# Ledger of designs, part 58: designed miniproteins, single chains, continued (5)

Each design is a single chain, and the fold is of that chain. pLDDT is the mean over its residues in the fold that is shown.

## One batch from the design tools (miniprotein)

Design m18123
Fold by ESMFold2-Fast:
Structure m18123 (fold): chain A 65 residues (1-65)
Amino acid sequence: DKEELLKALEEKAKEGDVSAQVAAGLLYFEMKDYEKAKEYFEKALELDPNNEVAKELLEKVEAKL
């Protein structure tokens, strides 16, 4: 269930879990909610500026906006 997974990831993301922030962004990207995906990738980069995965995913989501 994507809604339950997303809620669990958002709770971990609020606690500063960078992996959860990236995963939540990916779920929003899969759902074509590119604005929400961008927000989560930006949050991941705030906590981990050298996260190459989040940087690449942010570039991909910006190409969709």
Scores: mean pLDDT 83

Design m18124
Fold by ESMFold2-Fast:
Structure m18124 (fold): chain A 67 residues (1-67)
Amino acid sequence: SLRLPSDESLRRLAEKYGVSVSALREVARELLRRGGNLSPEEVEELMRRYGISGELLDELGVLLATE
């Protein structure tokens, strides 16, 4: 099952990729709302809206699944 990562985990990932923790938390909640199963168009929309890379989105997805 998917769950929201800790603030510490989000902070570390945010620093690694140079993005805001607030943006990552919002993306994480969007992934949870959608059950982690996104179309390519939904992935592109999230990347554009939050200014995140595909690599960051993949790491965030793993973090949601493993925490």
Scores: mean pLDDT 78

Design m18126
Fold by ESMFold2-Fast:
Structure m18126 (fold): chain A 80 residues (1-80)
Amino acid sequence: MKVPELDDSLPEGRQLALAIAEMGILYMAVKFSGFDPEEAKRILEEILKQMEERFKDNPELVETLRAEYEDTLRAIDEAS
C-alpha cells in the first residue's frame, strides 16, 4: 500500500489525528481483513518517519505519535 500524503497546510494537531487514524485502519485491516502484519508494520514505520519529520519542532506531538505507534504495533502482534 502507498501511504497517503497528508495536507501540510493543516494544523499539526489535525495531521497527528489523521496519522493516528491511519494507524488504526492498519490494525483493523490486520485483525478483521487478514492484511499482512509485516506489510502493516512497514506502513506504520513509514507513517512514523514522515510525521516525526513534520513535527520535529514539537516534541509533545512526536511523543504522542510514538506512543500510538508502539500501541498499534503491539496490537498488530496480538492480532496476528
Scores: mean pLDDT 78

Design m18127
Fold by ESMFold2-Fast:
Structure m18127 (fold): chain A 75 residues (1-75)
Amino acid sequence: MVEVKLVEPKILEVPEEAQTPELRRFIEDALRDIKLHNEYAKKNKGQEAKDAIEGAKGTSERLNEAVRRALEEAQ
């Protein structure tokens, strides 16, 4: 059984008023980074796979924070 679990980002629904061009670009870049780290983790084992998952988690946390801030600013 593969011990490493891939990071699935939970993206909050962002209303159009909160979707600036900067936020959309950040979301796209973050999702791409998470995907690349997940793919690296699938191809590697041990510490390298764990480091990749940790990187993906960090990007997912930053993405969630950016979306949360945008939602607060739009209210």
Scores: mean pLDDT 71

Design m18128
Fold by ESMFold2-Fast:
Structure m18128 (fold): chain A 96 residues (1-96)
Amino acid sequence: SRSEQLVALMERLAEQTIAALEAGDLGGAKELANGLIELAKMMLEDPEATKEQLERVKELLERVRRALEERAPEELAEVIKELDEVIKKIEEKIAE
């Protein structure tokens, strides 16, 4: 399904974001993290998205957020803030 494809793509982007951070590519990491945020917003608007899929997406976003904050909190402050906002929205949808 669309939601299954989005989760799989987000898993790959999360891995790529962490790899970019490990390589010192802060610009690439920011671009990839912004991509994750957009896909997460699509998941939030998908009526077929299951609680299990949303929980998995939340775990991926939290892992990426932690990596960004550990490596370059000041440089990546804006994308970290956007991740916090989308994580909160996912938590609210899971609680419904």
Scores: mean pLDDT 88

Design m18129
Fold by ESMFold2-Fast:
Structure m18129 (fold): chain A 98 residues (1-98)
Amino acid sequence: SEKQLEAETYLALAEMLLAVIRRARQSGKLDPEEGLRVAEKAISLAEKAIELDPGNKEAYRVLAEAYRLLADFYEQLGDTEKANEWRKKAEEYEKKAK
């Protein structure tokens, strides 16, 4: 359906942003505040994919990965409380992906 195609497009964009984060982290050039902004954008895109196609388990997996990255960046910034909150949310969405 058209909604499924739109969901796939949003999901692909979210996955691309996560790939950009992974490459930037590997190069040691990623500012954690910039990483937060990109991860939050990936979350927004993955949420739109779920809204359009709530049965797409892959979108929940991508959202969980984005929450894990968000937690990592908050920890780098010294916000352990927010880091723990986002890790818990990542675990919740990892379960939904199964």
Scores: mean pLDDT 87

Design m18130
Fold by ESMFold2-Fast:
Structure m18130 (fold): chain A 59 residues (1-59)
Amino acid sequence: SAARRAEAERLIEEGDDRFSAGDYEGALELYTEAARLDPDNEAARRNVEAAREAVEAAR
């Protein structure tokens, strides 16, 4: 639905802010929720991957 897509977009924007701040775990949670709400959103899926890699690299 349009409402779920809009919510996913907001979660991606919040995730981008967290990622830019170095909060990769927070970004991963937000991107994962966005991908759940809009499974066809390729950007959300790519962002989940990037956030996972950043979490691993920060250990």
Scores: mean pLDDT 86

Design m18131
Fold by ESMFold2-Fast:
Structure m18131 (fold): chain A 52 residues (1-52)
Amino acid sequence: MEELERRALEEAERGIEALRAGDDDAGTEHFNRAVRLLEEAGFEGLSGERPA
């Protein structure tokens, strides 16, 4: 897995842990960070659009 993808997975896992602890705000922040890391890795186009 590329470095950015690996970090995105790590952030997603931290988001799940925050939700498990009942902290929705922290979970949302971790998921937002994971999405940004995936966008930097070039995966924003997986949603059906690839702005060049």
Scores: mean pLDDT 72

Design m18132
Fold by ESMFold2-Fast:
Structure m18132 (fold): chain A 55 residues (1-55)
Amino acid sequence: MKFVVFEGASEAEKEAFAKAAEVYEEALRQGLSDDEAFRLAMQTYFEELARIAAE
């Protein structure tokens, strides 16, 4: 998994990253593969960014 919070990351990106990281850890606890956990985390990251941008 590769999630990076850049020096200039927006508050929205930081919030989305935190939620994506939580989803990744939960997926691993459920016994999903790293690839599946990463896919779910990436989906969550982009969905959160879209949600915040739409507000």
Scores: mean pLDDT 74

Design m18133
Fold by ESMFold2-Fast:
Structure m18133 (fold): chain A 80 residues (1-80)
Amino acid sequence: LEEARRLVEEAAELLRRAAASEDEEERRRLAEEAQRLFDEALELLRAASDDPEAVEAALREGVRLLQEAAQPLVAKLEAA
């Protein structure tokens, strides 16, 4: 669980960096990297958890962190 949370935090950091970037290509690349890290976190949660409730709680927390990190990027897309 802790390793999966760390990967979600790294994905969130990449999304924040993507939002700060003025380069559309770099922004897209960072967003794709964040998606890959999130997918890896999901695989770790599924492999490590015999408890569906713990997986669901970790997923909800991870989604919340990513949603907050993605908010500046979404705002840039909506401003166009």
Scores: mean pLDDT 73

Design m18134
Fold by ESMFold2-Fast:
Structure m18134 (fold): chain A 86 residues (1-86)
Amino acid sequence: MTVILTYENASVEQITAEALRAIGLELEGYDVEIKIDGDTLTITLRGLSQEEVDALLKEAQELAKQGAKVTIEEEGDTITIHIVYP
């Protein structure tokens, strides 16, 4: 499965933290693509198991509880998670 994580309206601190986490995953052998455009960070993760996808969905739900607007879209084997910080 492929997961696309988009973080919008993110602070420099939030972008830095999420980008470093994504780089950590790439160093662990995950297929990772990172794009930064202003206050928007997009991370594409490929080859994920269902357990890994479920963990990312749970993390997105925790961000929603902290005030972020979270939208989840599923198309085929791709899940897109849009996270807009307050």
Scores: mean pLDDT 83

Design m18135
Fold by ESMFold2-Fast:
Structure m18135 (fold): chain A 73 residues (1-73)
Amino acid sequence: MDAEIAAQAERIAATLSPEEARELAREIAEAREIAATLELSPEERAQFERVLALGRRAVLLRLPDDEEARRLA
């Protein structure tokens, strides 16, 4: 699972500009905050967390030295 997420994240990161990656980091932070207020089933929450993990990994690969983006994602 984690290795598959890492491979997908690499492909996504390769398509992102630094600006797009920073935007994605903000979207991940916002989505996480919204999800905390939603009544999600355990299965829906697990799927949501997998999507967030993929996005976070892509941001970290594209912006390895961007502390703000790393903190948000």
Scores: mean pLDDT 79

Design m18136
Fold by ESMFold2-Fast:
Structure m18136 (fold): chain A 75 residues (1-75)
Amino acid sequence: GEGFAVGGGYGPGSTDAERRAIAQKLADALLARGLLTPAQAAALATQIYDILVANPSGSQASYDIGARINALLAA
């Protein structure tokens, strides 16, 4: 099963399950606010997950996630 990583005290999750949960939760929050369609929310969850995998330290990931959300909302 999915485990918890030691040292995950700063950064946007330290396991694959945590990164997926963060991505899905953020996409669901935007969908619930009516800011995205279900298709856009699903695409955003995948994109956020990819950003979190590439940027596990969190600081750059937060910036990149914000930029991606802004790009979707501007469309």
Scores: mean pLDDT 68

Design m18137
Fold by ESMFold2-Fast:
Structure m18137 (fold): chain A 64 residues (1-64)
Amino acid sequence: SPRERRLRERKAAVRVLHGGWSYREAAERFGVSVGAVRRAARELRRTGPAGLEELGEELEEQTE
């Protein structure tokens, strides 16, 4: 679904920003495009820690 794709893009971006992953590695691991990861990373950097906290809540909900 579009929501799941957006969430994967954001998860990949978090791994780049905080996990030391490359854009290519994160994109490949989460099955998204490098461009989508770069865009998501830019948005997360723009919103700062608040954006990352919101993503953290979503990640916790998605763990099964």
Scores: mean pLDDT 71

Design m18138
Fold by ESMFold2-Fast:
Structure m18138 (fold): chain A 111 residues (1-111)
Amino acid sequence: ADEYLNNNDLEKAIKELEEKLKKNPDDAEAWYKLGLAYYSLKDYEKAIEYFEKAAELLEGKEKANALYLLGQAYYELKDYEKAIEAYEKAIEIDPNFELAKNNLEIAKEKL
């Protein structure tokens, strides 16, 4: 997820994902990708909505990843309390999630 799309490609990807979800609202991967797309646009409020949807549908390590990104979106909005809650939930699901553990401590330092 480290490849950054340009804004035109990102807008096209968003439209394709929205059409996909209109036909299959249980497509957890499409919700997750839509969250990543809005996160890349720095629309953190929309990213939160879509990562929450992905987390509802996902289980195990994939759910932990969605919850971690939910925490990242809250962190960018400076909602450190909500970021901490999301990281803690990710770690409860995947206790070896080192990136979530590191970012949990960073978010705690901001309080």
Scores: mean pLDDT 87

Design m18139
Fold by ESMFold2-Fast:
Structure m18139 (fold): chain A 66 residues (1-66)
Amino acid sequence: SLAAAVISAYVSLANTYLAQKKLAEAKATLNKAVALAKQTIAGQLTDADLAAALAAAKAELAAAQA
């Protein structure tokens, strides 16, 4: 699902920050993943919101890996 893809992207980003010893950024990223999961379960997010979140997570992951 789109929601699962977004959560997976944020988990990958958090793992990237942890590997770089960036604990504050990793914690912030995990908090975003948890918040998104809660909002998805509550039915508060549209497919457009999830697509935007996925694009943002992928862009941040690409920047973190550069």
Scores: mean pLDDT 79

Design m18140
Fold by ESMFold2-Fast:
Structure m18140 (fold): chain A 97 residues (1-97)
Amino acid sequence: GRTLVVAAGAGSQASAEEAARRVLELLREAGLDGPVEVTTEVVSREKVEEMYEGALRAGARIVRELETDGELAVGLGLHEREPFGPVDLILVRLLPK
């Protein structure tokens, strides 16, 4: 199995849906199937929820529910404990089969 990390930012519901569609297209183009883990590297809960909902509408599969306790905001070596502010990244991981 492989872990693919795709970063996407979202500012609006339309942007979140578009980002989710692009992520799913990239996963299919790479030939990667199976459950997708959605995690966020965020400083904003509102934008995180917006992107998460957009991914659901675009048909993304949830392997892990959205968590906003700050402990999951890990990426590029950065860790945000306070999930408020603009969203920079949403990471999508394929779990190994």
Scores: mean pLDDT 42

Design m18141
Fold by ESMFold2-Fast:
Structure m18141 (fold): chain A 64 residues (1-64)
Amino acid sequence: SSMEERRREQEEINRLIGRILREIGDALQRLIAARRAGDEEAVRRAEEELERINKRALEEIKKL
């Protein structure tokens, strides 16, 4: 049924969003820890990780 199809689509969207938000949250926690430690190299790595997560997330959303 069209209602069941919409439910499955929404569940898939919710799973994708949940995964992306968790990945962003983990990377942000690493970035904050690196900044507090004054570790410039770890800051750069965490910022690059966030850029990669964002780029990948946008490409995955485009395929929906």
Scores: mean pLDDT 89

Design m18142
Fold by ESMFold2-Fast:
Structure m18142 (fold): chain A 117 residues (1-117)
Amino acid sequence: SVVLTESGGGTVAAGGSRTLTMKIEGDFESVSQMGWLREAPGRPPLGVASISGSGSVVSLAPEVAGRATISYDKAKKTLYLDLRDLRLEDTATYYAFAVSGKSNQLAFGQGTPLTVV
């Protein structure tokens, strides 16, 4: 019942920064958890970052801890992932996700490619 609109990918030099965004539309009040997963050929899928629907509980993968910040603007219904000090291994397609609090249904965005050169 949620629609996720992603933006913010592209090509970035190593050591640079990029903000990924996810706008939530639809049944926003039922979102219990949201964040990003990433997938790249030859690497296992990684849960990069997550935040509770209330904004109070945050989890970051060790691979990005200290280089990432996740924040939620409830008024704008927009989630932000700030990635800093980007490395070649951060090259992946980043999929935004949201979990419904009512049904525990998992929704994914279209995927945002990020290439570090």
Scores: mean pLDDT 84

Design m18143
Fold by ESMFold2-Fast:
Structure m18143 (fold): chain A 92 residues (1-92)
Amino acid sequence: SLEELRREAVKAFTELATEAANSIKDPAKQALLLLFRHELARYILAAKSVEEFETVRQAAIDRLRMLNVDPELVERVDAVLTEHLAKIKALA
């Protein structure tokens, strides 16, 4: 269901953001990551088409790399976004 999909998405992002924030000691980098988390969630919610979501996924990964986020965390974000893309495709 759409409710289950949204709940799953919110949970995945909240867990990832919390784990990332806990691993960062620099307050400026922590604030930047939390701000980006809110921005990314908003973009994902706005992008309902497969094409739009794929564009958002690419842009998000590029932005995280530019912000020097830990490569392991970048891979985890990519995995979550890819999973959501697959779920959106399944809904047709």
Scores: mean pLDDT 68

Design m18144
Fold by ESMFold2-Fast:
Structure m18144 (fold): chain A 98 residues (1-98)
Amino acid sequence: VFTDDQVRAVEEICKGGTLHDVDGNLITHATIENGKLIFLSENYVPCDIYKPTNTPCTQTTALHELGHALGLGHDPSSKLVYTTNDPDIQAILRLFKC
């Protein structure tokens, strides 16, 4: 089950609205480069959007945590890879029908 914050984040992305990371940095757009889905902010995402810490993170880390929160699993021995050809990332996009 999705939390309200996770649903809001995806809805804002899908509607072309503004999305901010945990430190308030504006995520300005998303782009596709070499089959990877990349969220670009004014700065990097400091930590995942569910458990903010003082540890610097990237936009890909935030998307990875969002994927898990949306109920997408991966093998416990592996990490999710952020690519447009990644079935989990495609499932996230299809789920919200962007």
Scores: mean pLDDT 45

Design m18145
Fold by ESMFold2-Fast:
Structure m18145 (fold): chain A 79 residues (1-79)
Amino acid sequence: MEELEKLNEEALEELKKLMEALAAGNAEEAKKHLKKLKEAAERLLKALEPKLSPEELEEARRAFEKMIEELEKKIEEVA
């Protein structure tokens, strides 16, 4: 639980930095934090594997992919 909370905090921190970079119009900084967010989310998904069914894990992965696609589009708008 504590490890999962830490991984979630790491993902949220990268998302926060990404949103701050987007607000500043800094596409390069936003891309950097998007990459780190992807890495943090993969670690979080791995930590969830023993707690979720394979179907629930795939649903979580798809939700994450949709979020990343939306963030990539926002980065393209400021680039």
Scores: mean pLDDT 80

Design m18146
Fold by ESMFold2-Fast:
Structure m18146 (fold): chain A 60 residues (1-60)
Amino acid sequence: AERELLLRQLEEYERRRPEIEENFLKNASKYGLSEEEARALLERHRRLSEEELARLRAEL
């Protein structure tokens, strides 16, 4: 079912998110970002992603 596939994709995204965040922090200095700036950007992204995921789950 389509809904089951979407839920599986959301689970995969949640599972991979920590790796993506870790790699971003590791490379933040390469983009001229301070640790504080990098963490603030990740927190904002996390908040937006959580809102997006909640919206998608509500639509299923």
Scores: mean pLDDT 70

Design m18147
Fold by ESMFold2-Fast:
Formats: structure tokens, C-alpha cells, sequence
Structure m18147 (fold): chain A 60 residues (1-60)
């Protein structure tokens, strides 16, 4: 949900999601994937930093 929320709020682009392989919505993620992604980008709902984008790429 947080990933979709960030996209809907313009804090992350669809292009960025595709680039990092994160096209799965939280509802479609496995428990493990959801937990990892939520941990990195969820807490503040702020635009993703370069550091956070790199961490997401590692998780894919």
C-alpha cells in the first residue's frame, strides 16, 4: 500500500518502480517482499531518496 500511495502522491514515478522491478502492489507481494519494501520506504511517505532507491534495487 505504501508504494502505491507514494506513486499516487507523485513521490515515486511508475518509471522508477519499473526500473527497480517493484511493479507488484503491496496486496500482490509475498509476505517477505512486502516486509522488506515497507521497511525501506513506508515510514514517512516522503519522496524516495537515491539511497532508498538503491536499497530497493538490492531487494529485487
Amino acid sequence: MEIKKAFDEGKITLEEIREIGLEKRPDDMTYEEFKKYRYIIDPNGKPLTEEQREKLKELI
Scores: mean pLDDT 52

Design m18148
Fold by ESMFold2-Fast:
Structure m18148 (fold): chain A 78 residues (1-78)
Amino acid sequence: EKEKQIEADVYLALAEILVVETRKALSKGIKDEETKRMAERAIELAQKAIELSTNPDDIATAQEVIREAEEILKEIEK
């Protein structure tokens, strides 16, 4: 399904961008609600990418994005 793979690729790319942006925010000491929402959104988008993708490398990358975003959320909640 070509369209589902394109959607999965878009969701994964957005999730990766959000993880990078939230890590940059944390490196500057920013732990606000916006940073928390970005990390939560990264998890949701990565989960959608896993559901839509048939590519094992993309699924593995999405799982790593979820792990990173969960670590970010734990840092924000401290």
Scores: mean pLDDT 83

Design m18149
Fold by ESMFold2-Fast:
Structure m18149 (fold): chain A 65 residues (1-65)
Amino acid sequence: SVSREAAGNLLLAAAEAEGVRVEIREVDGKRVITLTARTDRQLRAAREVGRAIEEITGWEVEVRE
């Protein structure tokens, strides 16, 4: 089976393929992911991917324009 971390990384790669900018940081021992979208299509992709990442991995996801 695919690990939760590997699944999260695949979802991040999918967001990057849609042109979403991905930044990963660690805050207080927790992984925080920032997804930056420039278009409405990218914003929709970032929100969908971010939700999936939170549900699968428990990482915090922030979506920006």
Scores: mean pLDDT 83

Design m18150
Fold by ESMFold2-Fast:
Structure m18150 (fold): chain A 70 residues (1-70)
Amino acid sequence: SHMQEKREKRRKEGMKYMAQGVSNNVSRDLSDDSIKSGDEMIDQMTRIDAEMGREGRDLMQKRLEQVKKE
């Protein structure tokens, strides 16, 4: 149970951090707005996916849709 709670905590933290990072990159990135934002999002997804595993991928995808709306 302790390990499961720790993984879920990291997944939620990662998703929130990614959502905030993507939003900031879209709004404030002046060099390569679309490309850099996309690359950074992919990097964040890779890190989060590695920690969450397969089970968390659906949650991450749904979270990205929410960020897209913002």
Scores: mean pLDDT 56

Design m18151
Fold by ESMFold2-Fast:
Structure m18151 (fold): chain A 76 residues (1-76)
Amino acid sequence: DSAKRGLEASKLTERQKKVLDAILLLGGKATARELAEKLKLSQSTVSRHLKELVEKGLLRRVRDPRTGETLYVPDA
């Protein structure tokens, strides 16, 4: 049911909270590379967490016009 799943989507795992916290510490936007360096994880591992947060609507993907890299920005 959509209502029950919607309520659960507001809940964050400890890993997801750490990723969001790291983005905020980096000024509210970050690349997967920057997050991997900050969290001492591989880019693949960080990308998995970022995908989960985007699927929950807590982050969005934005292209950085300066570098062409994908930035992740809070969108809750």
Scores: mean pLDDT 73

Design m18152
Fold by ESMFold2-Fast:
Structure m18152 (fold): chain A 70 residues (1-70)
Amino acid sequence: MELSKEERREVALEEASLTAKVMLLLSERTEESRRKAEELMERMNELRKKLEAGEITVEEYKEKAKELLE
């Protein structure tokens, strides 16, 4: 269940990209962008929990994270 140093780095990069998207959405200061940011944060938390629980692989996490960036 422990991620390797390289796997941890890959996860951190995907998380950084998603966090940047959340910050950009919040910076638009609209109800719509705030809702989108909240939904994105919820999806990020779900993916993190699944990864930590071993329910998904690092590769699956990266794929799902890229889908959230679209």
Scores: mean pLDDT 80

Design m18153
Fold by ESMFold2-Fast:
Structure m18153 (fold): chain A 66 residues (1-66)
Amino acid sequence: SMEEELKRLEEEAAELLKAGVPEEEVRRKYFPKIKEAAMALGLSEEAAEAVAEYVIKEARRIAEEE
């Protein structure tokens, strides 16, 4: 499901951030993947971008709080 895929991408992004990968690099890799997945499931470009922002922000929160 999209929810399971988003959680997987979120966890992968968080682990890279914890490992010291720059946020800009993680965003470059994961933002388009999340956006593309959301759009493939029927979301508008605007909604897909909002989902991608949310997932990246949540990954940062997880990396900071551990």
Scores: mean pLDDT 81

Design m18154
Fold by ESMFold2-Fast:
Structure m18154 (fold): chain A 79 residues (1-79)
Amino acid sequence: MEKKIEEIREKSKEVTERDVKEAEKLGGPEAAELLRKAGELLEKAMIAKLEGKEEEARKLYEEAKKLGEEAYKLIEEAQ
């Protein structure tokens, strides 16, 4: 379990950093910050799901989705 959690954290960090930089270019620093927060919540949701915390994982996923949608809205408005 621990090894899988570590792998999720490593991959999540790499993907989030890439996507955050792209969001900053397209929608500015506010969009980048929202995507960074969404990525952190998605990581926590995946870890919670692996630990069998289904309710916690669902709540974290829903929160991450809302932040991601807000970030994409800012990117759209900037285009």
Scores: mean pLDDT 76

Design m18155
Fold by ESMFold2-Fast:
Structure m18155 (fold): chain A 73 residues (1-73)
Amino acid sequence: TEERLAFLRRLEAEGEARIAAGEPVEAVELRVAREAARHVGAEDLADAYAAAVAAGDREAARAALGELQARVR
């Protein structure tokens, strides 16, 4: 659990640095979600999030991220 939190903090800091460097926020968020999902074995949730973002469905995207975050905790 602590190692997963440390991994996520590192991933989040890397994402923030990429956004500061000018990468689109949505692209960085998709990258972070996929990396987190791979780490916890929940790639299906990252796929659901990516599909929701592509469809412009903010509620579905938030639900998928919420489930992914719950599995990481």
Scores: mean pLDDT 73

Design m18156
Fold by ESMFold2-Fast:
Structure m18156 (fold): chain A 63 residues (1-63)
Amino acid sequence: GAAAVAEALALVAAGRYREALEVLEALEAAGDTASVQAVQDALGVSAPNAEGVVKKAALLSLS
């Protein structure tokens, strides 16, 4: 849901990638693909899974 999307984005912005991954993996396990997609759209990334989303977000932060 929207609260989990906001939490995942806040964790990524804070550099808390492990905690962001945990939130995204919980959303995937719950079948909330819409929330996972909303995080991808907000970050400007596209990835097949939660780990890929977090890795791409971290790489963008290093650029």
Scores: mean pLDDT 79

Design m18157
Fold by ESMFold2-Fast:
Structure m18157 (fold): chain A 66 residues (1-66)
Amino acid sequence: AEKHIELGREAYEKGDLESAIEHLKRALEEDPNNSEAWRLLGLVYGRQGKLSEANKYFSEAVENQE
């Protein structure tokens, strides 16, 4: 999970939003309760202008916050 979160964050910072989504979804497959992965997916979708997706992932992030 942590490795995929790091790869997703790096891809997001480089503007590779498609790669970021792939890595972050992989992190959630391993740990569905990882609030950081949910939050980062919200940021990625927000940057793409997909506000409905961003809101969905941000809601999951607050529910799974540690």
Scores: mean pLDDT 79

Design m18159
Fold by ESMFold2-Fast:
Structure m18159 (fold): chain A 65 residues (1-65)
Amino acid sequence: MSPTLAELERLAAVADPAQRAILDRIAAALRRAEATGEPLVLSPELLADVLEYGALAYERALAEA
């Protein structure tokens, strides 16, 4: 298991349902890349998930400021 997968599992344990769904999709993409032997690059799917998560995190940071 990659260190990234272990970190994603740790984050998922304390994430809300929406965040967990995004983290699960990212983890699934990483596992699929490892299973196929292809290097994991920022695919359109993974990039979209990262951007969605970043937007949610940014909005929350603004609400807390």
Scores: mean pLDDT 67

